# Designs tried in a protein design run: designed miniproteins, single chains, continued (5). Part 32

Each design is a single chain, and the fold is of that chain. pLDDT is the mean over its residues in the fold that is shown.

## One batch from the design tools (miniprotein)

Design m17157
Fold by ESMFold2-Fast:
Structure m17157 (fold): chain A 74 residues (1-74)
Amino acid sequence: MEEERERRRQERIELFKTKYGFSDEAAEALVEIGEVGREGARNGGDLTPEQSARVAEALKVVRPETDKLADEWA
């Protein structure tokens, strides 16, 4: 069900936001990376160009947040 899938996705987003202090945008990007990984496994392990592009875009969002957290955690 799309509803249950969205609920699980929101739970993971909330975890990244509340436990690790990520923004909404970065938390969504982290969840997207995980979802692409699962899709790749279902496609025989190789990422499609579209899936690779989704990961690259998600990493652009995550990297600035990771840089900020690295400064705080150092």
Scores: mean pLDDT 74

Design m17158
Fold by ESMFold2-Fast:
Order: sequence, then C-alpha cells, then structure tokens
Structure m17158 (fold): chain A 68 residues (1-68)
Amino acid sequence: SKLEKIKKLLDEVKDEDGKVPAGEALKALIEAGVDELEAAVIVKANDEEKDGKVDAEKLLEAVKKYLE
C-alpha cells in the first residue's frame, strides 16, 4: 500500500530522534504516489518548528488521515 511504502522510506532516512529532513519526507511521499501539491502541503504543515525537519510518526499519521 502507499502508506506501507511511505513508512519504509521514512524509516530509512529518519534520525535517532525520529525526525526526517523536509526534502526527504517530500520525496518519500511523491515516490509512494502522493500528489506533489498535497505532499508539499502535508510536509509543510508538519514542520511545526520551521526548522526543515518533520517527525516521521506524525507525518505518517497525517498521510494516513489524508488517504482515508
């Protein structure tokens, strides 16, 4: 499924704090088949601290809600 593919891609690039660079997160969503514009909106919304990183688990939850 798209969600399983995203989880696998995020798990490969996340750091020890569970964070993923926004660019890598965007790439993972697009490679898994999420629309480019929607992927950009989801990633930007999950960069809460505006530091260019997103929490992998929170991002995955956001994508799951989007795909529902």
Scores: mean pLDDT 79

Design m17159
Fold by ESMFold2-Fast:
Structure m17159 (fold): chain A 77 residues (1-77)
Amino acid sequence: ADREAAEALAREIFAALGPEGSRALAEALLTGDPEAAARAQALARAAGVEGFDFSPLSGGEGVRLLAEELLRLAEEA
């Protein structure tokens, strides 16, 4: 399900980018702009991360759930 895929991916991203990087990515994803998502991934790569596999997400709802979980993890840190 999209929720399980989003939660698993959010934990992976949080482990790699930490709270600040996870918040930045979540904010980009919440705009729903594909260019914003691409820029956020480019910023992650500039920080030493080659990128993340978004293919388990089925579309906009999966991306939204990912962003919400990333914000939750960042706020708990």
Scores: mean pLDDT 72

Design m17160
Fold by ESMFold2-Fast:
Structure m17160 (fold): chain A 86 residues (1-86)
Amino acid sequence: MKVVLEIEGADEKMKNDARGAGLAAESEGGTAKVEIEGDKVTVEAEGAGPGGMVAAVGAGTNAFLNGGELESKKEGDTIIIKAVGK
């Protein structure tokens, strides 16, 4: 299973949460790619177990709870989570 997390308007806490999600996926034998460009964060995790998935969802939810937007969808074996901070 693959998880893609995208955050726009990310603060330092959201960036650190995204890095944590990547590390959680790798600790479960998966692979992770974390890209940070300004206030935009992208995490792509493949082979992620429950911990990596929960961490990615948590990061997106945190952006939403800070006045942003949260969108999630599933395309085949890929879960895509998009969050926009405000």
Scores: mean pLDDT 70

Design m17161
Fold by ESMFold2-Fast:
Structure m17161 (fold): chain A 101 residues (1-101)
Amino acid sequence: SDDEKLAEFFRTVRRASLEDEKLKKEISELLRQLLSTPSAEEQVEIMRKMAELVLKYLREKNSSDEELKKVEEYAETAIEAIGREGFLDAMQRAIRAEFAG
């Protein structure tokens, strides 16, 4: 489901942020912006920036082509779901599950 792919995206984002202090700071700022904007257009831009940062990190870590494609698929599914009914609640739940605690 789209909600499962959204959860997998933020799970991947969290794993990357735990390994790199600079990435953690950049991700934290993007998450703050994402949670504070009501604009679907801005949410798309923030999600793309977050995906680009994570993919760059994974490439530098020499992650497999299969892993990179999987993360790209999770990101694209999440971006396509932006502006749909219930998306904001699903996104907030996914972020809290991975980053709250």
Scores: mean pLDDT 80

Design m17162
Fold by ESMFold2-Fast:
Structure m17162 (fold): chain A 89 residues (1-89)
Amino acid sequence: SRELRQKAVQLLTAAQILLVAASVEKDEKEREAALEAARELAVEAVRLLAEVDLEEAREAAELMLRNARLSGASEEFIEALREELEAAL
């Protein structure tokens, strides 16, 4: 549905903003909180997209993993994100 897609896009956008914020954050606890929030939003967005179009959801999941890596997130974070995104599909 259009509403689910719009909500998913808003959540993906918020997650991307948080990944960028985390990449420049000098405080370790604030950086960790931003990464955790980004993960939660990305997972919810992919879950919503999976109800509409599984292919679109997979593309969104791959995009979020790529963006996390480009933002300098740790391999541990990327692995955790991948597992949660796979569970949301």
Scores: mean pLDDT 86

Design m17163
Fold by ESMFold2-Fast:
Order: C-alpha cells, then structure tokens, then sequence
Structure m17163 (fold): chain A 68 residues (1-68)
C-alpha cells in the first residue's frame, strides 16, 4: 500500500539522518546534547510510524520537506 511504502521511505530517511548526525558528532560539528536530541526525536518518530499514528498526507509532507 501507499502507506507502507511511505513508512518505509520515512524510516530509511530517519536512519540516514541518524547516521549523518553521528558522523557530524565524530567530526566535532554537533554537540553531545544536539546528538541526544536528534536520537530522541528519531525514536519518537519511529514509534509514531510503528503505531500508524501519522496520516498518509503527513508522511508525504514529511518526505517532501525533508529532501535537500
């Protein structure tokens, strides 16, 4: 379904962002506090996705606004 496809794409994006945050932390470009906030936000979003608490429209919006 479209929901399952979008959830997969959002989860992949969260994984990529977390990896980037970790790398920036290793390079001294991100503080420990900022890294912690990123991880907490990622965990919260993963939970909402797992519980299907985000609409299809909101998932699409999230993907669109998160693309660089």
Amino acid sequence: SRREELKREVLELIDEVEKLAEKLYEQGKLSEEELKKFRESAAALRKLLAEDRISVEDLEYFLETSRV
Scores: mean pLDDT 81

Design m17164
Fold by ESMFold2-Fast:
Structure m17164 (fold): chain A 69 residues (1-69)
Amino acid sequence: SAALDAVNAEVAEQYQELSKTLPKEQAQQIAIRAANAGLDAIDAGASPEEAREVVRRTAKELAEEIKKK
């Protein structure tokens, strides 16, 4: 599906970026949480583009929270 493909592509991009600055385990946990948020958005009727934006935003917000602690 286009929406699932969009979520998967953004998760891969975010994981790649997170892996440059965070330990692998933390990067993986953020990617999983962001993926779940994207999938929840699809279930709520989001477009592929909207679901991808949810993944991107969620990953960035979670990474920022970890860096502030």
Scores: mean pLDDT 85

Design m17165
Fold by ESMFold2-Fast:
Structure m17165 (fold): chain A 67 residues (1-67)
Amino acid sequence: KMEEIKRLAAKAVLAAQQGNKQEAIQYLQELAKVSGLDDLAQQAIDAVNAGNIDEAQRLLAEIVGAA
């Protein structure tokens, strides 16, 4: 579980940093399913859509810590 969550979070961060919003959102949706942290994952998706990569990274760290 934790390894899967960390893997998905890392992939989401990388995709977001590279401007690949669709890929980042896909990993965030999968992360929500695996972690059950739907609200935090939605906030991270919103940050990615807004282009706020720093906030998306912060929320991804929150998801990893809360899982």
Scores: mean pLDDT 80

Design m17166
Fold by ESMFold2-Fast:
Structure m17166 (fold): chain A 65 residues (1-65)
Amino acid sequence: MSARELALALLKREYGLSDAVAERVVELAEQGRLEEAARLLMEEAGFSYEKALRIAQGVRRLVES
């Protein structure tokens, strides 16, 4: 509940992601699909693989997997 809302707010605030992209990243991270979440971050925000994977891992930690 609160962890998911915090993850969405941080993705939008810190990384400038749209609502749709932030929601999808959180959804994939909750499912443990970190590589798919990283790929989405690379495609939509232009992040490097290393940065995208670190963001995806951070989101998963926030939502307590």
Scores: mean pLDDT 82

Design m17167
Fold by ESMFold2-Fast:
Structure m17167 (fold): chain A 89 residues (1-89)
Amino acid sequence: SELIRQAAILETAAMILAVAAQVEPDPEAARANARAAAELAKEAAKLYVEAGEKEEAAELLRRVAELLEEVDPEAAEELREAAREVEEE
């Protein structure tokens, strides 16, 4: 599926930016990377949901949230909330 392929690309980008946020010594740059990672994770999750892959969408959102917890706790909480919404009917 083209949706799953595009979601996987965005997921990879989100993971790279989340790791970059954790190792960035400048707090402002770290938060910018964290915010970018959260946005890409939400985009990837949306595509996974459209493809019928709700479990993969929720897993991705939680995984990125864990990586962002120390850098941007608000972004991490937004992603956990999004994961709960994906799992609900």
Scores: mean pLDDT 88

Design m17168
Fold by ESMFold2-Fast:
Structure m17168 (fold): chain A 69 residues (1-69)
Amino acid sequence: SSELVEKAREALRQGKYDEAIKYAEEAIKQDPDNVEAYALLSIAYLKKGDQEKAKEYNEKARELVRKRL
């Protein structure tokens, strides 16, 4: 939901990357096409130094945007 995305974004602003991941994952469970949630997951994993997961979630977000166009 948009509320979970907002919570993930706020956690990310506070440097609470594990909380940001949790909220973004929950948003994806409710809406698997939630581009913003995948983008936030990518950023959170990048901030944690997990470049592989960051790239994986960024590619997923890009794929979803292309399908909407």
Scores: mean pLDDT 86

Design m17169
Fold by ESMFold2-Fast:
Structure m17169 (fold): chain A 79 residues (1-79)
Amino acid sequence: MKGEELSKEAKELAEKARELLRRAEASEDPEERERLAYEALRLAIEAEKLSPNSKEALELEIEASMRVMEVAVERTAAA
């Protein structure tokens, strides 16, 4: 059982979101990490809207949202 597959457009958005999340994790600049995390979340939300019944799209949105929260906490602690 393969589950519900992402549409082609949702797959492209999900892949871009994952790339941005990886870049955010690799960046040592808190401002760049925050910007990349927010952009990843935006793309993940768009992918979920295109494939609302996809567990993969929902999980990606949750992951991106958690990264945004982590970066926000980091930036607050650094201030």
Scores: mean pLDDT 77

Design m17170
Fold by ESMFold2-Fast:
Structure m17170 (fold): chain A 62 residues (1-62)
Amino acid sequence: AVLQSKQFNSAEEALAFLSELSYPVLVTSDVDPQTVRLNNQEEAEAFVSKLSYPVTLHYVQV
């Protein structure tokens, strides 16, 4: 798997993008070095709602 990076300007933009991916997805942000595993859309919604925007997400689809 290749680590990819993308910048988002809103929670809505980030969630729309993550919803197009197949779960699970491993994600880190530029504000928290901890890798988070997102297993479904509900977990993705909870994750993106806690971030300050704009944010860069680094992700790997597994």
Scores: mean pLDDT 79

Design m17171
Fold by ESMFold2-Fast:
Structure m17171 (fold): chain A 67 residues (1-67)
Amino acid sequence: MLEEDERALSPERVKAFLEEAISKVTDPEDKARLKELLEQADKMDFWERAAAVIEAATILAIQKEKE
């Protein structure tokens, strides 16, 4: 399980997810936050990458509710 989680939260996969999220959000503040996370992704540890994915997923969920 841990090995699978480490593969899912690799810097490459996290960056791909953040890039997709940036393309889907329309709010300038949320877009700026996601770009900041993307720029820092290569410097993130495992827990910081997990937090970034959760934050991006939360932004996407809120965006979907706001139309």
Scores: mean pLDDT 75

Design m17172
Fold by ESMFold2-Fast:
Structure m17172 (fold): chain A 120 residues (1-120)
Amino acid sequence: MELLEEGRRIAEEAAKLLEEGKFEEAIKLVEEKVRELAEKGYVEVAVEFLTYFVKLVGKISDEKGSRKLTSAGVAAALAGIGALVDETKKELTEKMRKKLEELLRKKKEELERLLRELEE
């Protein structure tokens, strides 16, 4: 089963929870799904999931005219964005750490060469 199709089904489930007035459950479902996708490195899929969810919220809001549903949908989207940002920052920090380790390794090799030249 393709991750995009699964993401769309979860977005539709979250939208249905919003229509049923289960706002807290909808927010949690969106946040948890975005966090799961981002943790697995599927950042593009998480963005597409959020984009599709926002489009569904917009369509339902237009059809129902409910400000409370629209506000809950926005809150769910913001929770998802927050989860995505948190996981992306974590990955950037790990990439920066690996780059620093490689730079330190290169500098150690250079220093060891200079020390050998001084001993000769």
Scores: mean pLDDT 75

Design m17173
Fold by ESMFold2-Fast:
Structure m17173 (fold): chain A 62 residues (1-62)
Amino acid sequence: MTPEERKRLEGEVLLALGRIAASLGMKELAIRLYEEAARLLEEVDPELAEEARELAEEVRAE
């Protein structure tokens, strides 16, 4: 597995965990998971990283 493939996988897992945390009303945890996902995805999938940042902002707005 390349470093890029690993970062994408880790970012996608954190994004999924963030969605689960958000669905459970765990807003603080969801935001932190989305922010960490965005950080990992920034260099390998910038569109998905932007989606993760937008999801964090949506949770903050609720």
Scores: mean pLDDT 83

Design m17174
Fold by ESMFold2-Fast:
Structure m17174 (fold): chain A 82 residues (1-82)
Amino acid sequence: MEELEETLKKADELVKEAAEAIDKGDYEKAAELLEKAIELLKKAKELAEKVLEGEEKKELLEGLEKQIELLEKQLKYAKEKI
């Protein structure tokens, strides 16, 4: 659970840094940060599958999948601006 929480926190930090990079027009940096955040969210998904059970697992996995899809769309947008 703690590793899952730490992984999610790191992903959130990268997403925040990516948003700041976009605000500055640094799309190359934003793309790099988004790619790292997506990898961490995929790792969080794997960890959740191993450490969680039942409804909590289902809700977190569904939330993570939606967040990954949104970040992948943002990454594609950032790459188109480079």
Scores: mean pLDDT 84

Design m17175
Fold by ESMFold2-Fast:
Structure m17175 (fold): chain A 91 residues (1-91)
Amino acid sequence: SMDEKIKQAQEYVKKAEEILEKGGSMREALDYLLKAAELLGDKATAEEVERLKEMLENVTPEQLEALRRAIRGLIQRIKLAINTAQGIVVK
């Protein structure tokens, strides 16, 4: 159901956020964000996650902090999408 997909997407976003807060694997965080975007049917966000994953494979130290900021911004955008989807489903 849509409610189950939204709940699972929330859990994936939470895992991605926890990984970034602890200084863990940015690739693992992006993998969770991709799963969340796919569950929400957000193709544009899923494509953005895939681009960030490709950038991570060839990232320089100078690009690393910009990439972290981009991933944090993506988490906030997915959280907004989840809140919007919950409003549509619950109202």
Scores: mean pLDDT 83

Design m17176
Fold by ESMFold2-Fast:
Structure m17176 (fold): chain A 62 residues (1-62)
Amino acid sequence: DRGLRLLVEGRYEEAAREFERRLAKDPDDAVAWFGLGAALDALGRLEEAREYFARGRELQPD
């Protein structure tokens, strides 16, 4: 997974763009919502990160 690899490498802006591309194609991809949230949290965009984590949880309850 390219998005997850970018997160592990600390390339948060690129990770966010990759997950956004993935969500544009498949908005039901819970992993991409969580990944985007994690990237944005690392970038200090806390309000957006919180929203995206909530979306991921809606698609993957518990």
Scores: mean pLDDT 81

Design m17177
Fold by ESMFold2-Fast:
Structure m17177 (fold): chain A 86 residues (1-86)
Amino acid sequence: KLTEEEKKLLKEAIALLLEAIGYEILAEQYLKEGKYEEAIEYLKKAAELLEKAIELAKKLGDEKLEAMAKKKLEEVKKKIEELEKK
């Protein structure tokens, strides 16, 4: 069972993941408007938050949370790469 300190770190990791998802949604709206520069900027912000979430998941020893955040980070990085080729 999680300690109070571990619960605090978990809350922080979840908050970072939710904020990153929010930035992905915002980036997708900018893409629909043809605003590639804004979309790239928000995807980069999402990537930074996901990297922080991965570090917190490692501190927690939460292998599932770490794997989920890593998968999401790779998805975001791939989107950035595709957009930067334009």
Scores: mean pLDDT 86

Design m17178
Fold by ESMFold2-Fast:
Structure m17178 (fold): chain A 72 residues (1-72)
Amino acid sequence: GMKEEIKKEMLRKIGEILAIIGEIYDLERELERLKKEGASKEEIEEIEKKIKELKERREELMKELKELDEKM
């Protein structure tokens, strides 16, 4: 039924959000390590860009999750 399909889609998005949260955590730890080790500005900016893109994707998925919840 429609409710079961919406629940499956919500669970998929929750899984994607959790994966992104984990990836952001790992990248923030890597960024801290790179800054401590005196990495180049270019290497630091590359990681910061990846974190920003992941945060934007997380926000998009959270918005989609809210829209699905409102349809239930």
Scores: mean pLDDT 86

Design m17179
Fold by ESMFold2-Fast:
Structure m17179 (fold): chain A 84 residues (1-84)
Amino acid sequence: ASERELDLGVVEVAIASLKTSLRRSGHPAAPEIIALLDKALEALEEGDLEKALEYLREAAKLLEKAGLDSRVARLAAKVVEEIL
């Protein structure tokens, strides 16, 4: 198996888990952040790692602005950046 493909799979799982956590939180900012995470997943599926990175960075910024845990989004962005 490709290490890059494995790393992307881990990122996709991390994003899916973060989306689930945000839905459970009921936070007013969750829908906007989930929309960015959905765009990041779509970019990953299309192989557009640069766009995926941009969406993940924006999601992390919105999480921080909302006072939510941004660690998962920042780690996902770091993994995508290292693959680029």
Scores: mean pLDDT 83

Design m17180
Fold by ESMFold2-Fast:
Order: sequence, then C-alpha cells, then structure tokens
Structure m17180 (fold): chain A 53 residues (1-53)
Amino acid sequence: SMEELLKKTRENLKKALESKAKESPVYRIQYLTATGDKEGLEKLLKEAEEKAK
C-alpha cells in the first residue's frame, strides 16, 4: 500500500537524519520534526534564540 511505502521511506530518511543530527542542530531540528518530538523542538528553538543574542 502507499501508506507502507511512505512509512518505509520516512524510516530510511529518519535514519539518515539521525546520523547527521548528532553533530548538526539544523538536522536535529529536522529529525525531531519528522519524529514529532514537539518538546525537543521547543528546547532547541530556545537554545538557538539564546545563541542569536
């Protein structure tokens, strides 16, 4: 089914992003967005805001 295909594609992309997310805050945001980790996203946004000052 299309749903199964999309799920497998998302899993493959998630693994690729997970590897990059360990060293890059930009990719970490992408990874958290893809996995639905709202709280993790809010924390990273707050940290980015502090650094922007």
Scores: mean pLDDT 72

Design m17181
Fold by ESMFold2-Fast:
Structure m17181 (fold): chain A 66 residues (1-66)
Amino acid sequence: MTYLITVTGSEEERQALLKELESDPGVKVEKIGDRQFKVTLSGDVLHNIGLVLRLIGDPNVVVEKI
């Protein structure tokens, strides 16, 4: 599954989120803009659902399925 995320928080919040995502071996993150990232999930389905719900629940993150 592939998602476009836009991170609207502070630089510290963006850096923390990117570090979290990049530490997951089932997640590929590609920077496409200063605040926009393409996130590809290849891990376990249950883990992927949890990650997507975490991103959707973040007030500083806009999630779009592509």
Scores: mean pLDDT 78

Design m17182
Fold by ESMFold2-Fast:
Formats: structure tokens, C-alpha cells, sequence
Structure m17182 (fold): chain A 96 residues (1-96)
């Protein structure tokens, strides 16, 4: 039901980065990781942030796309200065 509300929001306002991000999060919770990647990517194109890059990395990691996940975690670490996210990127890069 939350997904239906968010789909309506992005249809009415395609530039609502927060709505695209929330839609990605709901699909991620539902285990629909491919759709989550698509929606997180849309949100990032409108308004990039460390949180959005982390979310995209997590969805890619669930899909086994470790190299791509590492790239986005690295972008998140660069924006946030987070050493923990930087280490996560380095560990995932070793799995690629």
C-alpha cells in the first residue's frame, strides 16, 4: 500500500527525489532489489547524497553485484567521510 502511494507521488511529480528514494526503500524491504536499484538511481540523478549511494550499494550487494556496490559505497564514503563505509567498499571490491 505504501508503494502505491509513492508510485502516485512520482507519477505526479517525477522530480521528487525523496519520493523516488522512499519508493526504492519500500521495494528493497519487499526483496525487489532490481526495482530498488532503478528507483535509487533515479533519486541519485535528481539529488545525490551519501545516504542514497549507501542504499544503492546495499541493493546491488543483495543482487551479488559486489564490484558495482563497492563503487557506490566508495562514493558515499567520499561524501560523508565515513571510514566504516570506506572499509565496506574495500572488502566488497575483493569479492569482485
Amino acid sequence: KKIEELEKRVKENPNDADAWFELGQEYFKAGKYEEAVEYFTKAIKLEPSAEKYIALGMALEKLGKYKEAAEYYKKAAELSGSEEIKKRAEELAKKA
Scores: mean pLDDT 87

Design m17183
Fold by ESMFold2-Fast:
Structure m17183 (fold): chain A 58 residues (1-58)
Amino acid sequence: SKELEKAALVLALHATRRTGKRVPLDEAIKVIKETTDPEELAKRLGVDPETVERALKL
């Protein structure tokens, strides 16, 4: 869905900034499909849980 792609894009951008390694959109989409728990998503992508919650509410 477009909502999932938007959330994945925001999360990929934040993960890339935090880790210094490029996190592609398809990788972020894959992680979101594997888990819906914000803490687990944050841990796997290297972002804070608040960033995940904000992205998922978009």
Scores: mean pLDDT 74

Design m17184
Fold by ESMFold2-Fast:
Formats: C-alpha cells, structure tokens, sequence
Structure m17184 (fold): chain A 67 residues (1-67)
C-alpha cells in the first residue's frame, strides 16, 4: 500500500511575539476547529497580532464555520 500524495489540507499560523498567551490559546483552538471543518485540499490560515483579542478569534471561527 502506497499513499504518497501531497497533504490534502495545509495550515499556517502567523503571530507577533507580543501576542498574549490567552490569544495564542484561542488561536490554536481556532486553528484546530478550522482543520476539523476544512474540506480536503483546503488551506487554513490564521493570523493574530498583539492587538487581536480572544473575542476576535472567536468571531473569525464563527464566520469560517458558517461558510
């Protein structure tokens, strides 16, 4: 049995060093939920900065899951 296909799903997480632990935890959970909901061949990208709040991350998750 040989399965040598490229990954059907991929992800990128981008963040600033100034981002708080709470925002990092929210972003990781958001990324995990997006990966579970992602279709085969979909690329998941999550970007957070020092000004991003956990509520902003939750809004992005809700929008992505509603699409």
Amino acid sequence: HHHTRAPERSFTLTFDDAVSDEVIDAAVEYLAQLLRAARPGEHVHVEVSADTTPEDVEKRLAEALAA
Scores: mean pLDDT 69

Design m17185
Fold by ESMFold2-Fast:
Structure m17185 (fold): chain A 59 residues (1-59)
Amino acid sequence: AAAEAAAGAHTDSLLLNKVDEILRRIDEALERTEDPEFQENLRLAKEFVRKMAEKLKAA
């Protein structure tokens, strides 16, 4: 689809900014969390987000 949004570049920067913020929040939660299962879930989520960010950068 042809997205001729003037905010196209702004949207990309927002997505990358959100990804970075999410990664930081996950990292903070991992540092503060004491539950092993919750820590494992956060690590899996962090890896998933990292892979998504790499795909966005590759695009």
Scores: mean pLDDT 72

Design m17186
Fold by ESMFold2-Fast:
Structure m17186 (fold): chain A 63 residues (1-63)
Amino acid sequence: GKARSGEAGARAAEAGDAAGGAAGSYQTKLMGGNPEYADKGWAAGAAGDAAATARYARLAGQG
């Protein structure tokens, strides 16, 4: 479809952007930060938990 697929796609893209941005922060921190945050973020991302993924990425990014 197009219209309905567009709505679902937009919401999925929003969640994907949040998770993707968070993953970037993990990678940056992992290079010298806490691997446990990366591990938790990976688990949350794999489970589709964007909120938890973003939270752990922020913790990893901030230190």
Scores: mean pLDDT 58

Design m17187
Fold by ESMFold2-Fast:
Structure m17187 (fold): chain A 60 residues (1-60)
Amino acid sequence: ALEEGRELAAQGRYAEAVAAYTRALLADPQDREAWENLAATLEAAGDDAAAASVRRALAE
């Protein structure tokens, strides 16, 4: 899921990348790399509000 998400994001397929990262996070909710990649992908897609929400979730 994580590697699939990176590959999809590199192709500009942001919605599919978000879905792949979300699946990775369902398996391991503490995977900071998956959260960081999700936030970066949301920013690349222009969804700054969703990216900010993900970053807030990373803060303790």
Scores: mean pLDDT 78

Design m17188
Fold by ESMFold2-Fast:
Structure m17188 (fold): chain A 76 residues (1-76)
Amino acid sequence: KEEEIRRLLEEADRHLNAAAQAMGAGDYDTAIRHLEEAKRLYERALELSTDPEEQARLKAGIARVDEAIALARARK
């Protein structure tokens, strides 16, 4: 379970890095796709998490991704 959460977060981080790169390049469509995938991975990790501190961090992560998606959509 903890190993699965770790794997999901590592995959989410890869998508967030790809999204940041796409944003820098002005490729907002690609950035949005990566951000949406990162959000899905965070949501899956939240479903598996039973630690309140981890759940709070994951919820904060989802909120940051939602903000990034809104920003990318506004610039598109």
Scores: mean pLDDT 85

Design m17189
Fold by ESMFold2-Fast:
Structure m17189 (fold): chain A 130 residues (1-130)
Amino acid sequence: SAMDEELIEKIKEALLKAGWSEEDAEKLAKAVLEFLKDEEERKRFVDILNNEVEDFEKDLKTKTSDGIELPLLVALLVGNVESVELLLMLGADPNAKDSKGKTIYEFVSENIENPLPSQQKAMEILKKNQ
């Protein structure tokens, strides 16, 4: 749909800013949209993804209906190692599962063949805390 195309483009733009290639950004944006099947979760994901670092820290103390999985997924996808460490210290569950029974670690590892060095470091921190 036109709404799905707009969401994919917004996610892709943010991933490109994080240093992903055009091909990987498009693949990841589509995978994220499939992972987040609820329209409210998709909107929250895009809002978190587009926030500045300072506003991102404020979001850690305000509304996610599914806990803190969405901020953790965003931090992992953009390779924000410091945010991943902060979220885990604040009680983010690295073993939290989606509606398909997959963890954030499993989702990322299945959809990314060549993660950037920052994403690799973020994934290592997540795995160590499982």
Scores: mean pLDDT 71

Design m17190
Fold by ESMFold2-Fast:
Structure m17190 (fold): chain A 66 residues (1-66)
Amino acid sequence: AATYAVGCTCPNAAKAAAAKAVLIAAGGTITSSTANVIGATFSSKAKALAAKAALQALGCTCVLTA
């Protein structure tokens, strides 16, 4: 199965914590959580894209890699 990674840099630690909760709720496995940086992997591209969009709405800068 393909694995999709979403890495985000958020404007502050509170937004990073909110981003982590969104990634977990979307079914992501957290791979990185350091200060303002949060990363997760997904088994579905659709879930990864939805999570990326939600995090960008929080003001985070996100990258999706497959």
Scores: mean pLDDT 79

Design m17192
Fold by ESMFold2-Fast:
Structure m17192 (fold): chain A 97 residues (1-97)
Amino acid sequence: ITAVGETPLTPEQRAQLDKLLTEAENLIKEADSLIEKARRGELPVDEAKRKVNELIEKASKLLDQANELARGDVEGEIRVALLQIKVAVTKIAVENL
């Protein structure tokens, strides 16, 4: 049985990956919060759509960087994929406001 994947991430690469994933997750959570506020009538729908789309764009850029860095790291690749799915779900939710 050979090791699956390429050379392990350096400590610096691991720290950068964790930072990118944490920042992306926080942006997605903020976007989801804004959608919920809009659904409750606490925020205008047009303002929520603008803010959520900005947060999604920022999260997507961070996830693109994280995906590049996570190549060959199974845990990192799974974490990126899960957050990419969350971005897609959030985008559908904001479009249906």
Scores: mean pLDDT 83

Design m17193
Fold by ESMFold2-Fast:
Structure m17193 (fold): chain A 64 residues (1-64)
Amino acid sequence: MKKVLLVRAETEEKAKKTGEELKKKLGADEYIALAGVSVEEALEKARELERKEGVEVILASAPE
């Protein structure tokens, strides 16, 4: 089962930095940076990924 980390942040740089750190801490297989999206949009993307066979999604937001 593949672990995918979705990281929501204000900027792409912040999302990537937080994604790399959390990927190491949580043992995720990959991360996806979501910059400038709403919580609702992030949840929709998480649901789409969870529909794929063998995928577990972890949703996180970067601290301000």
Scores: mean pLDDT 78

